# Designed miniproteins, single chains, continued (4): the designs that were tried, part 23

Each design is a single chain, and the fold is of that chain. pLDDT is the mean over its residues in the fold that is shown.

## One batch from the design tools (miniprotein)

Design m12820
Fold by ESMFold2-Fast:
Structure m12820 (fold): chain A 58 residues (1-58)
Amino acid sequence: MEELIKKILEYLNKHGKATVDELAEELGVSRETVQKAVDYLIEKGLVKKEGDLYYPKP
C-alpha cells in the first residue's frame, strides 16, 4: 500500500491532476484499489478532490 501511495503522489505532482480511472490505468491496479488509496490521501490532507479530479495539496 505504501508503494501505491508514493506512486499516486508522484503522478499527481508531475501531471497536476488525475481521475481514479487515469491512476488505475497508469499504475496497473484496480479502480477500487486506487479509490481506497486516494481516500486515505484526502484523510491525511495530502490530496484534494474537485468533481472527478484529484489534485496534490501544497
Scores: mean pLDDT 82

Design m12822
Fold by ESMFold2-Fast:
Structure m12822 (fold): chain A 97 residues (1-97)
Amino acid sequence: ILDELPPWWKAAILAREKNDEEGYKAAIYLANAFVSLALARNYRALGETEKAEQYLEDAISDLEKAREYLKKVKNPEVKKLLEQAISDLEARIAELR
């Protein structure tokens, strides 16, 4: 049933189940980063370069916060899912550059 959810969403659910507060925070920052990245792509497609750059900067900032919380994650399954989400996000940021 969870197989259809993105890794950051699976991480958020498991972090709550395992009472891993730092894992949950990392997952939420990754969720925000993916939203900002989607907005950056959309504004770039519209030729709105300044807005695209602002949202890309927001995505990178949230990714850095997620990486900081990842260092404090207690549950190994939550950590693996967060590492997958970070890898996916980094690949998508590289494609936009």
Scores: mean pLDDT 85

Design m12823
Fold by ESMFold2-Fast:
Structure m12823 (fold): chain A 68 residues (1-68)
Amino acid sequence: SEEIEKLKKEFEKDFDERIASITDPALQEQARRVKTLLLKEIDKAKSVEEVKAIYEAGKRHLDYLEQQ
């Protein structure tokens, strides 16, 4: 799906920008690993709704890491 690919690129850009703002190198590396796992889940997604759910879960995880 072209829409899924577009959302995946938007997800990657948003995550990369947020990861770059993390000042702790260990937390930044953890965030990069989370991004990798979430992108693999997006590649398996069969609907836009699944991609959005994965993205929301990813944002919650980044919010948690940013609070450390």
Scores: mean pLDDT 81

Design m12824
Fold by ESMFold2-Fast:
Structure m12824 (fold): chain A 74 residues (1-74)
Amino acid sequence: AREALEEAERLAREAARAADAGDYERAARLLREAAEILREAAEDPELSEEERELLREAAERAEGQAEKLEELAR
């Protein structure tokens, strides 16, 4: 769970750098990759429901940010 959050944070930092450079398409892609990692981590049956919900919420936020960046890239 923590490793998935750390990897998602790494991808989010890369996405922020891409967005700062004006590469909104790359930034959106990186955030979608982060969301995928978080969603897969949320499927772990060894996690508490609270931990799984936090991972799902983090994935949803990353997806929302990706959608906004995709709109800026149009």
Scores: mean pLDDT 82

Design m12825
Fold by ESMFold2-Fast:
Structure m12825 (fold): chain A 71 residues (1-71)
Amino acid sequence: NAQEHADRAVELANQGRLDEAVKHATEALKLAPDDPEVQAAVLRVSGALSRAGRNAEAIRLTKPIAEKQAA
């Protein structure tokens, strides 16, 4: 489910497995884009991407949340 994908994304990001973390964060967003816990997990993965210098990927990952909440 979305929560399990979100939890896995955070765990993978903490381990530095950023490509796998992005995959799980993306899946969680597809299943539950409006879930605050899913959004928090996505932001955490995005933060890890930015710290690794992968800023374009960080922006792309969070774009669905920004688009929905900015309106």
Scores: mean pLDDT 79

Design m12826
Fold by ESMFold2-Fast:
Structure m12826 (fold): chain A 68 residues (1-68)
Amino acid sequence: SVDEIVELLEKIKETSSPKLQEYLEGAERLVREGRLEEARAVLETILPNLSEENQKLAEEAIELLDAL
C-alpha cells in the first residue's frame, strides 16, 4: 500500500543525511501523487548512498511500488 511505502521512506529519513532526506521527501511526494515510476527512479538513484540497513528498506519500498 501507499501508506506502507511512506512509512518505509520515513524510517530511512530518520538516519539519513539532510541531502538524502530531500530526495526521500521528493520520492514520498511522488508516491502520494501516483507518480510511481518517477518515485522508483529517485529511490534507485540514491540507493548506493544509503547505509546497508537503509538499502534493504529502500529495496522493500521499490518492491511495494512494483506491486501497485
Scores: mean pLDDT 85

Design m12827
Fold by ESMFold2-Fast:
Structure m12827 (fold): chain A 88 residues (1-88)
Amino acid sequence: NDRDIVIRLAHQSIDMLNSGSMTPSQVTINFITQARDNGLDVTMDDNGIRGISRLNPVSSANVVRSMLRNYDVPDDVINRLVDSIRSV
């Protein structure tokens, strides 16, 4: 169930990046915030979230990859989101 929520949020994040409505750091913050709102155990505090807003696309992609791997998200979904973040 947590895995399905994370996969859904990953697809939403890809769509947001492709639409150009958010920057990579904004999409990463939105992903983390929505994961937390859905009751997932995200131990990232406000200082961590502020840190993400200052990350380049490569560093932002690495944070997202680590989170998705913890929830056993399929590699194809992880790679699509990570590549979308890096491509801007």
Scores: mean pLDDT 70

Design m12828
Fold by ESMFold2-Fast:
Structure m12828 (fold): chain A 79 residues (1-79)
Amino acid sequence: SNLEKALEYVEKAREALRAGDVEKAREYLEKALEHAKEAGDEQLARIIENAIKALEVGRVEGLAGLDETLRAIKERLEE
């Protein structure tokens, strides 16, 4: 599903950011955003867009944005 693909890309973004690769983390989040939009989930799309912006603020903020995004996707997959 689009939500499962979004989850996979957000997990990859988190791993990339932990490794210090901010550019790769952004690329993975952009792919997750595409899947959220294809699912028609505008709230999830906004959460992912905010996570992308958080990457530009700093590592701590970027990781927090990724954790919030993971929580949002996992809650959706439980429904």
Scores: mean pLDDT 87

Design m12829
Fold by ESMFold2-Fast:
Structure m12829 (fold): chain A 94 residues (1-94)
Amino acid sequence: MRYGVARVDASGNITASGVKIKDVEAVVVRHRDTGLAAVAVSYNSSPEAKKAAQEIADELARAVGASEPPVLYENKTVEQLEADALARLDALEA
């Protein structure tokens, strides 16, 4: 395998002033050979979910030392986020 993938569900992990956020999903992808990392996050179309997604994206990008800014999507599946993050890492390798 050329990469490691970690999936994070924001439900119960992030709260905005005690409000629980749902329908936020995050993917972190790291190239095994290059060490380059990318972050992709999906959110429900609610403003609260978008805010939580941005906070999660910023935290994950900082924690993994992401090679590019995190990318946020509306209403994407984890599988779609994973595919996009992998494609972005392949582009950075080229």
Scores: mean pLDDT 62

Design m12830
Fold by ESMFold2-Fast:
Structure m12830 (fold): chain A 57 residues (1-57)
Amino acid sequence: SKAEAYFNRGRIYEKLGNYDEAANDYEEAYKLSPSTENLDNLNKASVKVLKEAVEKV
C-alpha cells in the first residue's frame, strides 16, 4: 500500500542518516493508514530517530 511504501522509505532514510526525511515519511504513513499497529510502529521509529539525532549533536 501507499502507507507501507512511505514507512519503508522512512526506514531507508533513517539508515542513511536523513532523519528529517525519515520523520516526514513516518508521519505520512500514519496519516494514510491510521491504526493502533501503525501508531505503535510510528512511535517506536520516531523515538529512535529523535534519540539518535539528539545523541549525534
Scores: mean pLDDT 73

Design m12831
Fold by ESMFold2-Fast:
Structure m12831 (fold): chain A 70 residues (1-70)
Amino acid sequence: SEIDDIKEFAKKIIEQLRKLKENPNVSDEELKEAYETAKKILDELRQKYGESIKPIVDEAKKELDKIYEE
């Protein structure tokens, strides 16, 4: 389903940021750019699909914030 596809996509975005955070060769600037880009992609998904995906986007953003702030 479309909602399941969006959940999988959000999970992949979170996993990508986590991999960058755990990589010692990634600079602070690259990590910040990836974090900001990930949040922008999630905002664009919400604009495209509307309120039905708000809980998915909100939870994904919380996870991105946790990863970045760790």
Scores: mean pLDDT 87

Design m12832
Fold by ESMFold2-Fast:
Structure m12832 (fold): chain A 67 residues (1-67)
Amino acid sequence: SEELRKEMLKLIGEILNIIGDILELERELEKATDPEKIAELKAKIEELKEKLKKLKEELKKLAEELE
């Protein structure tokens, strides 16, 4: 359905945004030399990876509805 397609596109957009955020934080992590900053960046990356995992599972469920 068109409604399901729109929901999938919205979710894909959210996934791409989080991937972008992770890549930016990983670039910052490569430049970081301060242990406190390194720990904060790693924590933020792990939080975003967990959110990404949940969004990918939601997308998979929506895709299965199109079968």
Scores: mean pLDDT 86

Design m12833
Fold by ESMFold2-Fast:
Structure m12833 (fold): chain A 79 residues (1-79)
Amino acid sequence: DKEDVERLIEEAIELPKKLAEEAKKKPVEKEKIEEVKKRVEEILELLRRTGAPEEVLKKIEKVLEESIKEVEEINKKKA
């Protein structure tokens, strides 16, 4: 599971960032935003249980929050 933990960390950071980039290029459905948010939250819970460093968890949480806010703002502008 060591490699799985590393992949989860990478996924949790990349998913929100890619979603924000996608929102800048084209409309993103709210359901997709919610799905990414749920996925990252699930990853965070798994990482907490596996003893990931607090710095890593905080970094993921910040990326998720900032990216989701950006996506929501962009979606409002395009609608």
Scores: mean pLDDT 79

Design m12834
Fold by ESMFold2-Fast:
Structure m12834 (fold): chain A 68 residues (1-68)
Amino acid sequence: HMEEERQRRIEEAQRLVKEANEAFKKGDYDKAIELYERAKQIYAELGDERAVRTLNEAIELIKKKKEE
């Protein structure tokens, strides 16, 4: 049960990252940031510090691009 729940959460986070990437490609920076933040929350709950760091870096980069 616990391992199945963990895997389901990982799959949810991966789907959110995929959707965020598609939003970014379309120039929808607000939507991309929202979806990356949701994925980051899931990885944080799972203790995946590397994924959290990577997503935080992506979010900050997109915020800078939005200011252009």
Scores: mean pLDDT 86

Design m12835
Fold by ESMFold2-Fast:
Structure m12835 (fold): chain A 79 residues (1-79)
Amino acid sequence: MEEARELAERAEEALAAGDPEAAARYAARALLLDPRNERAAEVLLRAARAVAERELGEEAAREAEAALRAQLEARRAAA
């Protein structure tokens, strides 16, 4: 639990520093430890959106965000 919180905090710091790849990595780890960590899920969605927008453009980024959000919601319901 505490480790997941620390990872979520690091993810927010990485996102604020302009490193969405690092933010996504930390947020994903936090969610593996605690699938119900809403803060980590929010950072992961923001970081994934930023990476996808840079690589694939805005439309693909929206599709990726919607798919990831649905997966996180399903995981939360199952946990």
Scores: mean pLDDT 78

Design m12836
Fold by ESMFold2-Fast:
Structure m12836 (fold): chain A 64 residues (1-64)
Amino acid sequence: SLKEVGERALKVLRDYARSKGIPDEEIDRLVAEARERMAKAKSFDEMVQILRETAERIRELLAA
């Protein structure tokens, strides 16, 4: 299902963020926000956009 695909993608992003030293508190916040947004998503394109935005926020935290 799309939900299962989204959860697998979030796990990969979570594991990556942890490997880069982002604090668990920050990761948990980002994942919770992404899950809430995905639950409200009406299409595959919306889910992809949410995942892209989550990845970009991780990138920005690593650049700070």
Scores: mean pLDDT 83

Design m12837
Fold by ESMFold2-Fast:
Structure m12837 (fold): chain A 92 residues (1-92)
Amino acid sequence: GEELEKAIKELIEKAKESGFKLEVEKEGTTLKGTIENDDINKLIGLALSLIGLGVDGFEVELKIEGNTLSFTIKAKDEKELLEAVRRLGSIL
């Protein structure tokens, strides 16, 4: 809903302020995105944080290719997806 769309916009803006190029798409309760940064160590740090979301019960798929981190976060409902987006915002 509106809260999730706002959280996604805040995530994109925070990523930009942190020097990342972030593109995201929401499909129902699934968030797909790509994060680009010329510093591979920053992408590795983000990938480790996203793996932490998987340990916390979110379904997370990750791929690093060159300077691009691709991710998919699958949630059971919009509330869980909102929590995942807010946690992503806290690590950017």
Scores: mean pLDDT 81

Design m12838
Fold by ESMFold2-Fast:
Structure m12838 (fold): chain A 65 residues (1-65)
Amino acid sequence: SRRRTLLLVAAKVLATAIPNLVSIEVEGDKIKVYVKELTPETKELLEAIREVAEEAGFTFEVFEL
């Protein structure tokens, strides 16, 4: 649906605000976010993004490198 696409775009745009962001990958119904370090601030941003992604019907996975 168009709403799903807009929510996915919103989640990706919000993820670009993460200061330790390495990459964002979309694989089917999964959104994978790679970060260098999980600071408390980064975790709070990631949880907000998770809510948007899950409302769009995606699973949201976070990886610390």
Scores: mean pLDDT 79

Design m12839
Fold by ESMFold2-Fast:
Structure m12839 (fold): chain A 82 residues (1-82)
Amino acid sequence: GKEQAKEALEQALKAGMEALKVAPKEEIPRLIGLILRVIGTLIDLEWGKMSPEQAKKEAIEVAKEVEKYAPDLSKKAIELAK
């Protein structure tokens, strides 16, 4: 439900923030965009503007995009979003 979607998004956010620490400088703008996408999804979920199912899909998509730099946190986000 909503709490699982929120937890998946929070793990995707942590993955994005860890990616910022280890990624090359040229990747930083893209990673910031992904972090902002997760934050917007968390807000939309909280305000009832997005379904838990759609929010879980967003968490999976962002987690996959940052997996190269934060594999463990990305895998955790994907598992929580299943």
Scores: mean pLDDT 88

Design m12840
Fold by ESMFold2-Fast:
Structure m12840 (fold): chain A 77 residues (1-77)
Amino acid sequence: DPLVEEALRNLSSPDPLTRLRAYAVLSVLAKRDPERYSELAEEAWKVIRADPALNDLLADGELLREIVEEARRLVEE
């Protein structure tokens, strides 16, 4: 799946926002098809949770809403 492959690559991006967006895509995929993507999203969450650069981004509720909406659009198209 090209979307999954891109998200997995982006989890290693030097840009914290790109890493967060990558996790959001995997999280949305896991919500739609948990049997296929739940383990992958859990592994990605471990990366995000351990990343100190994401603390301020994760506290921004408006940014998180925008990122999740963007991820939903990508998964639905």
Scores: mean pLDDT 82

Design m12841
Fold by ESMFold2-Fast:
Structure m12841 (fold): chain A 78 residues (1-78)
Amino acid sequence: VDEEEINDALADMYLALGKVLEQRGHYEEAAETYRKAVELATSPEVRAQALDNLARVYEKMGKTEEAERWRKEAEEVR
């Protein structure tokens, strides 16, 4: 197992945790968790998923401009 494989596995774990936090209404914690997934993700697909979830959480927090920025970054990664 190399560093890239480990980082993507960790990113997937943060994505799962972020989704649980989001479902429970802990949007600020979910956003921070999704940011960690973005930072760790080495594959474009995993990074795009994290950015999409981050955008959705910012939108739920009423931070529409930030949400739009994250959505744009997700499209650029795809």
Scores: mean pLDDT 80

Design m12842
Fold by ESMFold2-Fast:
Structure m12842 (fold): chain A 78 residues (1-78)
Amino acid sequence: MQLPEEVRKALLEFLLKNPYPTDEEIDALAEKLGLTREQVREAILDLNAEIYQKLAERGVKELTDENFKKAAEELLKE
């Protein structure tokens, strides 16, 4: 899925607050961004792949919520 930079940043901020969002939280974000629930879920899957790649590049071997949040924060700074 191709994401505008502003949508990508909003999703990263959302995941930083809650890496395990509920359907209600996803729906609220989708409404705010003008997307469907399915589009937000697809975007989250794409961002998870980018976060895992960032962690691998930094030599992080353990996938934890803390490491996930740090990688997401770094993607926000790009």
Scores: mean pLDDT 75

Design m12843
Fold by ESMFold2-Fast:
Structure m12843 (fold): chain A 68 residues (1-68)
Amino acid sequence: GAAENLVKAKALLESIPGMTATVVGDTTIVASGDLPPEKQIALALTLMGDYPNLDVTLSGDTIVVSAR
């Protein structure tokens, strides 16, 4: 379900060197790190592909992942 996929997405984000992920409430992850734009985009695409019930938004150096 969405909650299970959110936990898996957080683990994936935390596995990336230089990335930190924080859970906000029960439905949102805010992740930030010193990644070049190409890797940030690739990471967002990977998350959307693996977890289609999650929404991914990029804002500067921040990746926001929300459960649907």
Scores: mean pLDDT 77

Design m12844
Fold by ESMFold2-Fast:
Structure m12844 (fold): chain A 57 residues (1-57)
Amino acid sequence: SAADKVAAAGEAARAGDYETAGAYAKEAGMSDRMAQKAVTPEGAEDAITEAAIRSGV
């Protein structure tokens, strides 16, 4: 589910794996632009937050 993808993205970001976090956020429904931003340390938290809002979690 989208909620599971958001949770996985959050766990990956906490582990410092921003590339995996971005991939899960993209699967949760965020745009390609935000997914690309998510592969940077600065962008990962923002991208995950957007994915969570979009998923309703």
Scores: mean pLDDT 68

Design m12845
Fold by ESMFold2-Fast:
Structure m12845 (fold): chain A 74 residues (1-74)
Amino acid sequence: TPPPTPTEVRVAALLVEAGDRELSPSEIAKRLGVSQSTVSRALRTLQERGVVESVQRVDPRTGRRVTLYRLAPP
């Protein structure tokens, strides 16, 4: 498997700083100053490697389904 890209490292580091907090791709993109598509590609690779996991939630205020990401437990 190829080594992680700089973007993948930055996404993983942000999720480490977030701790137990789950972040959306748009929130990660805003905080890192990159496009949401760049973040989504990085998250897909990190999820395939078991570094991060996705969680689906429904926002009770809007009724929208949202996919959030966090570090995978060890």
Scores: mean pLDDT 80

Design m12847
Fold by ESMFold2-Fast:
Structure m12847 (fold): chain A 75 residues (1-75)
Amino acid sequence: STDAELVEILREEIERHKDDADTLAAIVRGLAAYALARGIISPGEYAQIVRQVEGASSEELAALARELIDKILAA
């Protein structure tokens, strides 16, 4: 499906930008906002993710992005 293709492209973008904290932070914020809008995560979980992004390394941001993709796909 188109959604599966878009998810694969997004996973490739995360790997491509593994050393780019600003790009990874933008990806995490976008995924978290989407998950919140879809009711996949709670407002409290969203707030926690936003706080985590502010202090996160590129490695931690990539892990958060992958975790959010997994939650979105499982919903």
Scores: mean pLDDT 81

Design m12848
Fold by ESMFold2-Fast:
Parts: C-alpha cells; structure tokens; sequence
Structure m12848 (fold): chain A 57 residues (1-57)
C-alpha cells in the first residue's frame, strides 16, 4: 500500500504533467477559449483523482 504522502506526490505529479500539456496546447492554439481550457483542467483533475483512488484501493 502507498503511504498518504506518496499518494499525494503521485497525484500532484499527474496534475503537473496535465498542466504542462494544457500550457503547450494554449501556446499552440491561442484561439482556445477559457471554457475549453477549464474543461481540459477538469479532465486532468478527474484523471489524477481516479488514478489515486486506484492505487489506494
């Protein structure tokens, strides 16, 4: 089982990777709306949370 601190670090890493991808996407396509970026962030957040739940199960 993963300690809580390790699980927190793993989730944080997934979020950081997602944030970098979103920044790259925004730079590549400046026509993206804040709504589209917000949807991408919600997908990243959900993915990170789902992955964390799986490793804690």
Amino acid sequence: AMAQAEADAYEAQLRANGDKAIETLRKADPSLTDEQIERARKVVDRHAADRRAAIEA
Scores: mean pLDDT 78

Design m12849
Fold by ESMFold2-Fast:
Structure m12849 (fold): chain A 56 residues (1-56)
Amino acid sequence: SKEELERRIAELEARKAELQGRLADPSVTPEQQADLKESLAALDRAIAVLREELEK
């Protein structure tokens, strides 16, 4: 349903915001930054797919 898709998108966006906050932390190692960037890219792709589904 549309409501379920919107809820899932909101959850993924909240996770993305949390990971972006962690990337801004100067104590994060280069290896952790790489992992966080990979996770953010995966979240962006998942959000894009759900948004496309929502608009059909």
Scores: mean pLDDT 85

Design m12850
Fold by ESMFold2-Fast:
Structure m12850 (fold): chain A 79 residues (1-79)
Amino acid sequence: SDLESLFDGLGINKDEVPKLVEYARSLGLSEEDLRRVAEEIRRRQEENKDTPLSFAELRTIANELARESIDEVARELGK
């Protein structure tokens, strides 16, 4: 519930918010990573107010942040 509230006010359909959170968690994203996803969604919507983000674009943002997190962990383990 509290994690879903991070997406409140971003103009995302309430039915899509739980699906996005579940998807992001399936990618191994932490609660802090979910906050980053919400902030990135807000930022992209502010840049393009006339075109709302689709669920496919929301998943793309989650995938981008998951890959960035994995790359950082791989970099640290490769020392």
Scores: mean pLDDT 72

Design m12851
Fold by ESMFold2-Fast:
Structure m12851 (fold): chain A 61 residues (1-61)
Amino acid sequence: MLDEAIDLIREAMTHLANGDYEKALELAKRALELAQEIGAPDFVIRAAKTLIEKAEKKLKE
């Protein structure tokens, strides 16, 4: 469960770096939902939220 949330964060980071902002946003939102469901550490939840914000900002450009 926690490893799955971290894997989603890593995949979202990769897509964000490659310019795949829509897919990065989708993966980051899935990571946040899973992290909140399992009670993941604040650092994991914060990472997912940061990726959502970055992807949304890029999509609004």
Scores: mean pLDDT 82

Design m12852
Fold by ESMFold2-Fast:
Structure m12852 (fold): chain A 89 residues (1-89)
Amino acid sequence: SEAEELLREAARLLREAARAAREGDSEKAQELVKRATELAKRGYLLLGEPDAAKGIERMGEVLQRLAREDPELAARRLEEMAAVLEEES
């Protein structure tokens, strides 16, 4: 479904963001998190899960800050989120 494709693409971008964060490219990591968050939000809205969509938006803001402040923690959290989205897709 379109929702599953959006969640899979979001997961892919989150894993790419984790790699960028570990490589010290916080700007790229933040941009990828922003893009992934928008795709995941749209995916959850298509699934009829508006509360999940709001949760993703809020978590995306936190992860963008972590990519600047603690890249290794950000990378672990991004990989955890990607795994959840892959399971739901």
Scores: mean pLDDT 89

Design m12853
Fold by ESMFold2-Fast:
Structure m12853 (fold): chain A 57 residues (1-57)
Amino acid sequence: DEIDKLAEELGEKMKKELTLDEVNELIAEAVEELHKEGLKNSDEAKLKMIEILKEKI
């Protein structure tokens, strides 16, 4: 799955550049932003999450 590959690549970048606590904080912020978007489709939600996290790194 292409989306899963993008998530893996982002995860590796985050592990290289951020601590676990920083990763958890960014994910929490991204989840809050994702909730505001109101996305119902799982694939759309995953892709939006990747975009938000990439912008915060």
Scores: mean pLDDT 74

Design m12854
Fold by ESMFold2-Fast:
Structure m12854 (fold): chain A 74 residues (1-74)
Amino acid sequence: MPSAEEKLKELIERLRKLAEEARAAGDLHSAQLLEHEARYLEEMLKNKVPVSEEELERMERGLEQFEARIRERR
């Protein structure tokens, strides 16, 4: 099983990639929101804040919904 730290790193990377995709598409608002979320998770990782499996799964689901919305516009 991936660790909570490994899952956080994955979510941060996915958020950054999605923000870049949004920016390239001209969706600056979504890009800004995604960058803020990535920064928040990065601070949690840096400060070794414990994150529950349930919270990680909720974050991943939210990200999947954002990915679908951005890609659905194409």
Scores: mean pLDDT 78

Design m12855
Fold by ESMFold2-Fast:
Structure m12855 (fold): chain A 63 residues (1-63)
Amino acid sequence: DLERRRELFERYLELLERDMRADGVSDEEIERFREELRQAWEEALEDPELLEELVSAAEAAVG
């Protein structure tokens, strides 16, 4: 389900942003990282293998 995968990705992104902020990364750098990760997600939608890899990683991180 694409909707559930997007929700999982959003949660994964939130966890990464939280960790980056805790580590002292600036909001500007976090925004750049977020943009790059969003681009990777959009590319993954065109590649089933890449999508499965990203979803698997997000599931492992979120639980």
Scores: mean pLDDT 77

Design m12856
Fold by ESMFold2-Fast:
Structure m12856 (fold): chain A 55 residues (1-55)
Amino acid sequence: GAEDIVKLAFEKGKPGVGLQIAHALERGDYEEAIKIAEDFGDEELKAMAEKVAEE
């Protein structure tokens, strides 16, 4: 879930990005969450945001 994204972002040295994605997902703004991950060019964060959006 969103917690997994925050953890992954922290491990990549990007805790602020992970928090922004988690907040967007909590609001149900899946497009914004995916866009944040895409703008940072991180394929794993994008994949996790897409997975949470499907759940």
Scores: mean pLDDT 77

Design m12857
Fold by ESMFold2-Fast:
Structure m12857 (fold): chain A 66 residues (1-66)
Amino acid sequence: REHLERGLELLAQRRYEEAVEAFERALEEDPTHLDAYKALALALSQLGRLDEAARLGERAREIFPE
């Protein structure tokens, strides 16, 4: 929870690298948190890390098939 909130604040401040780390921590604590997957993919795309964003989307499909 705290890691997701911190990540969103960092994303708003355009601190994308730190936002990615915060969202990754949020997913390590709660791998079923769909909003964290979406926020992480957004942060990765802002950094141009499109391959990582694509892999994250595939992982999210495995956990959230609908």
Scores: mean pLDDT 77

Design m12858
Fold by ESMFold2-Fast:
Structure m12858 (fold): chain A 69 residues (1-69)
Amino acid sequence: MLSKETQELLNEASRLKNDGKFEEAIELLKKAIELEPSAILYNQLARLLREMGKYEEADKLIEEGKKLS
C-alpha cells in the first residue's frame, strides 16, 4: 500500500498529465519514487515517458521497477 503522501503525489501527477503538463507530472512521479520506491510508480513514469516518445528512458525505468518486484 502506498502512503497517503505518495498517493497524493500520484494523483496530482495524473491530473497534470491530463492537462498536458507532462514535464511537471514527471517531476512529481520522481518525487514519489524518492519517497517510496514502488513498481507501480516506475510503471506510471515509464508510461508517461513512452507517451512523450522517450522509449529508451522508459525501458530503463521498467527494468528498475522489475527489480522491486
Scores: mean pLDDT 80

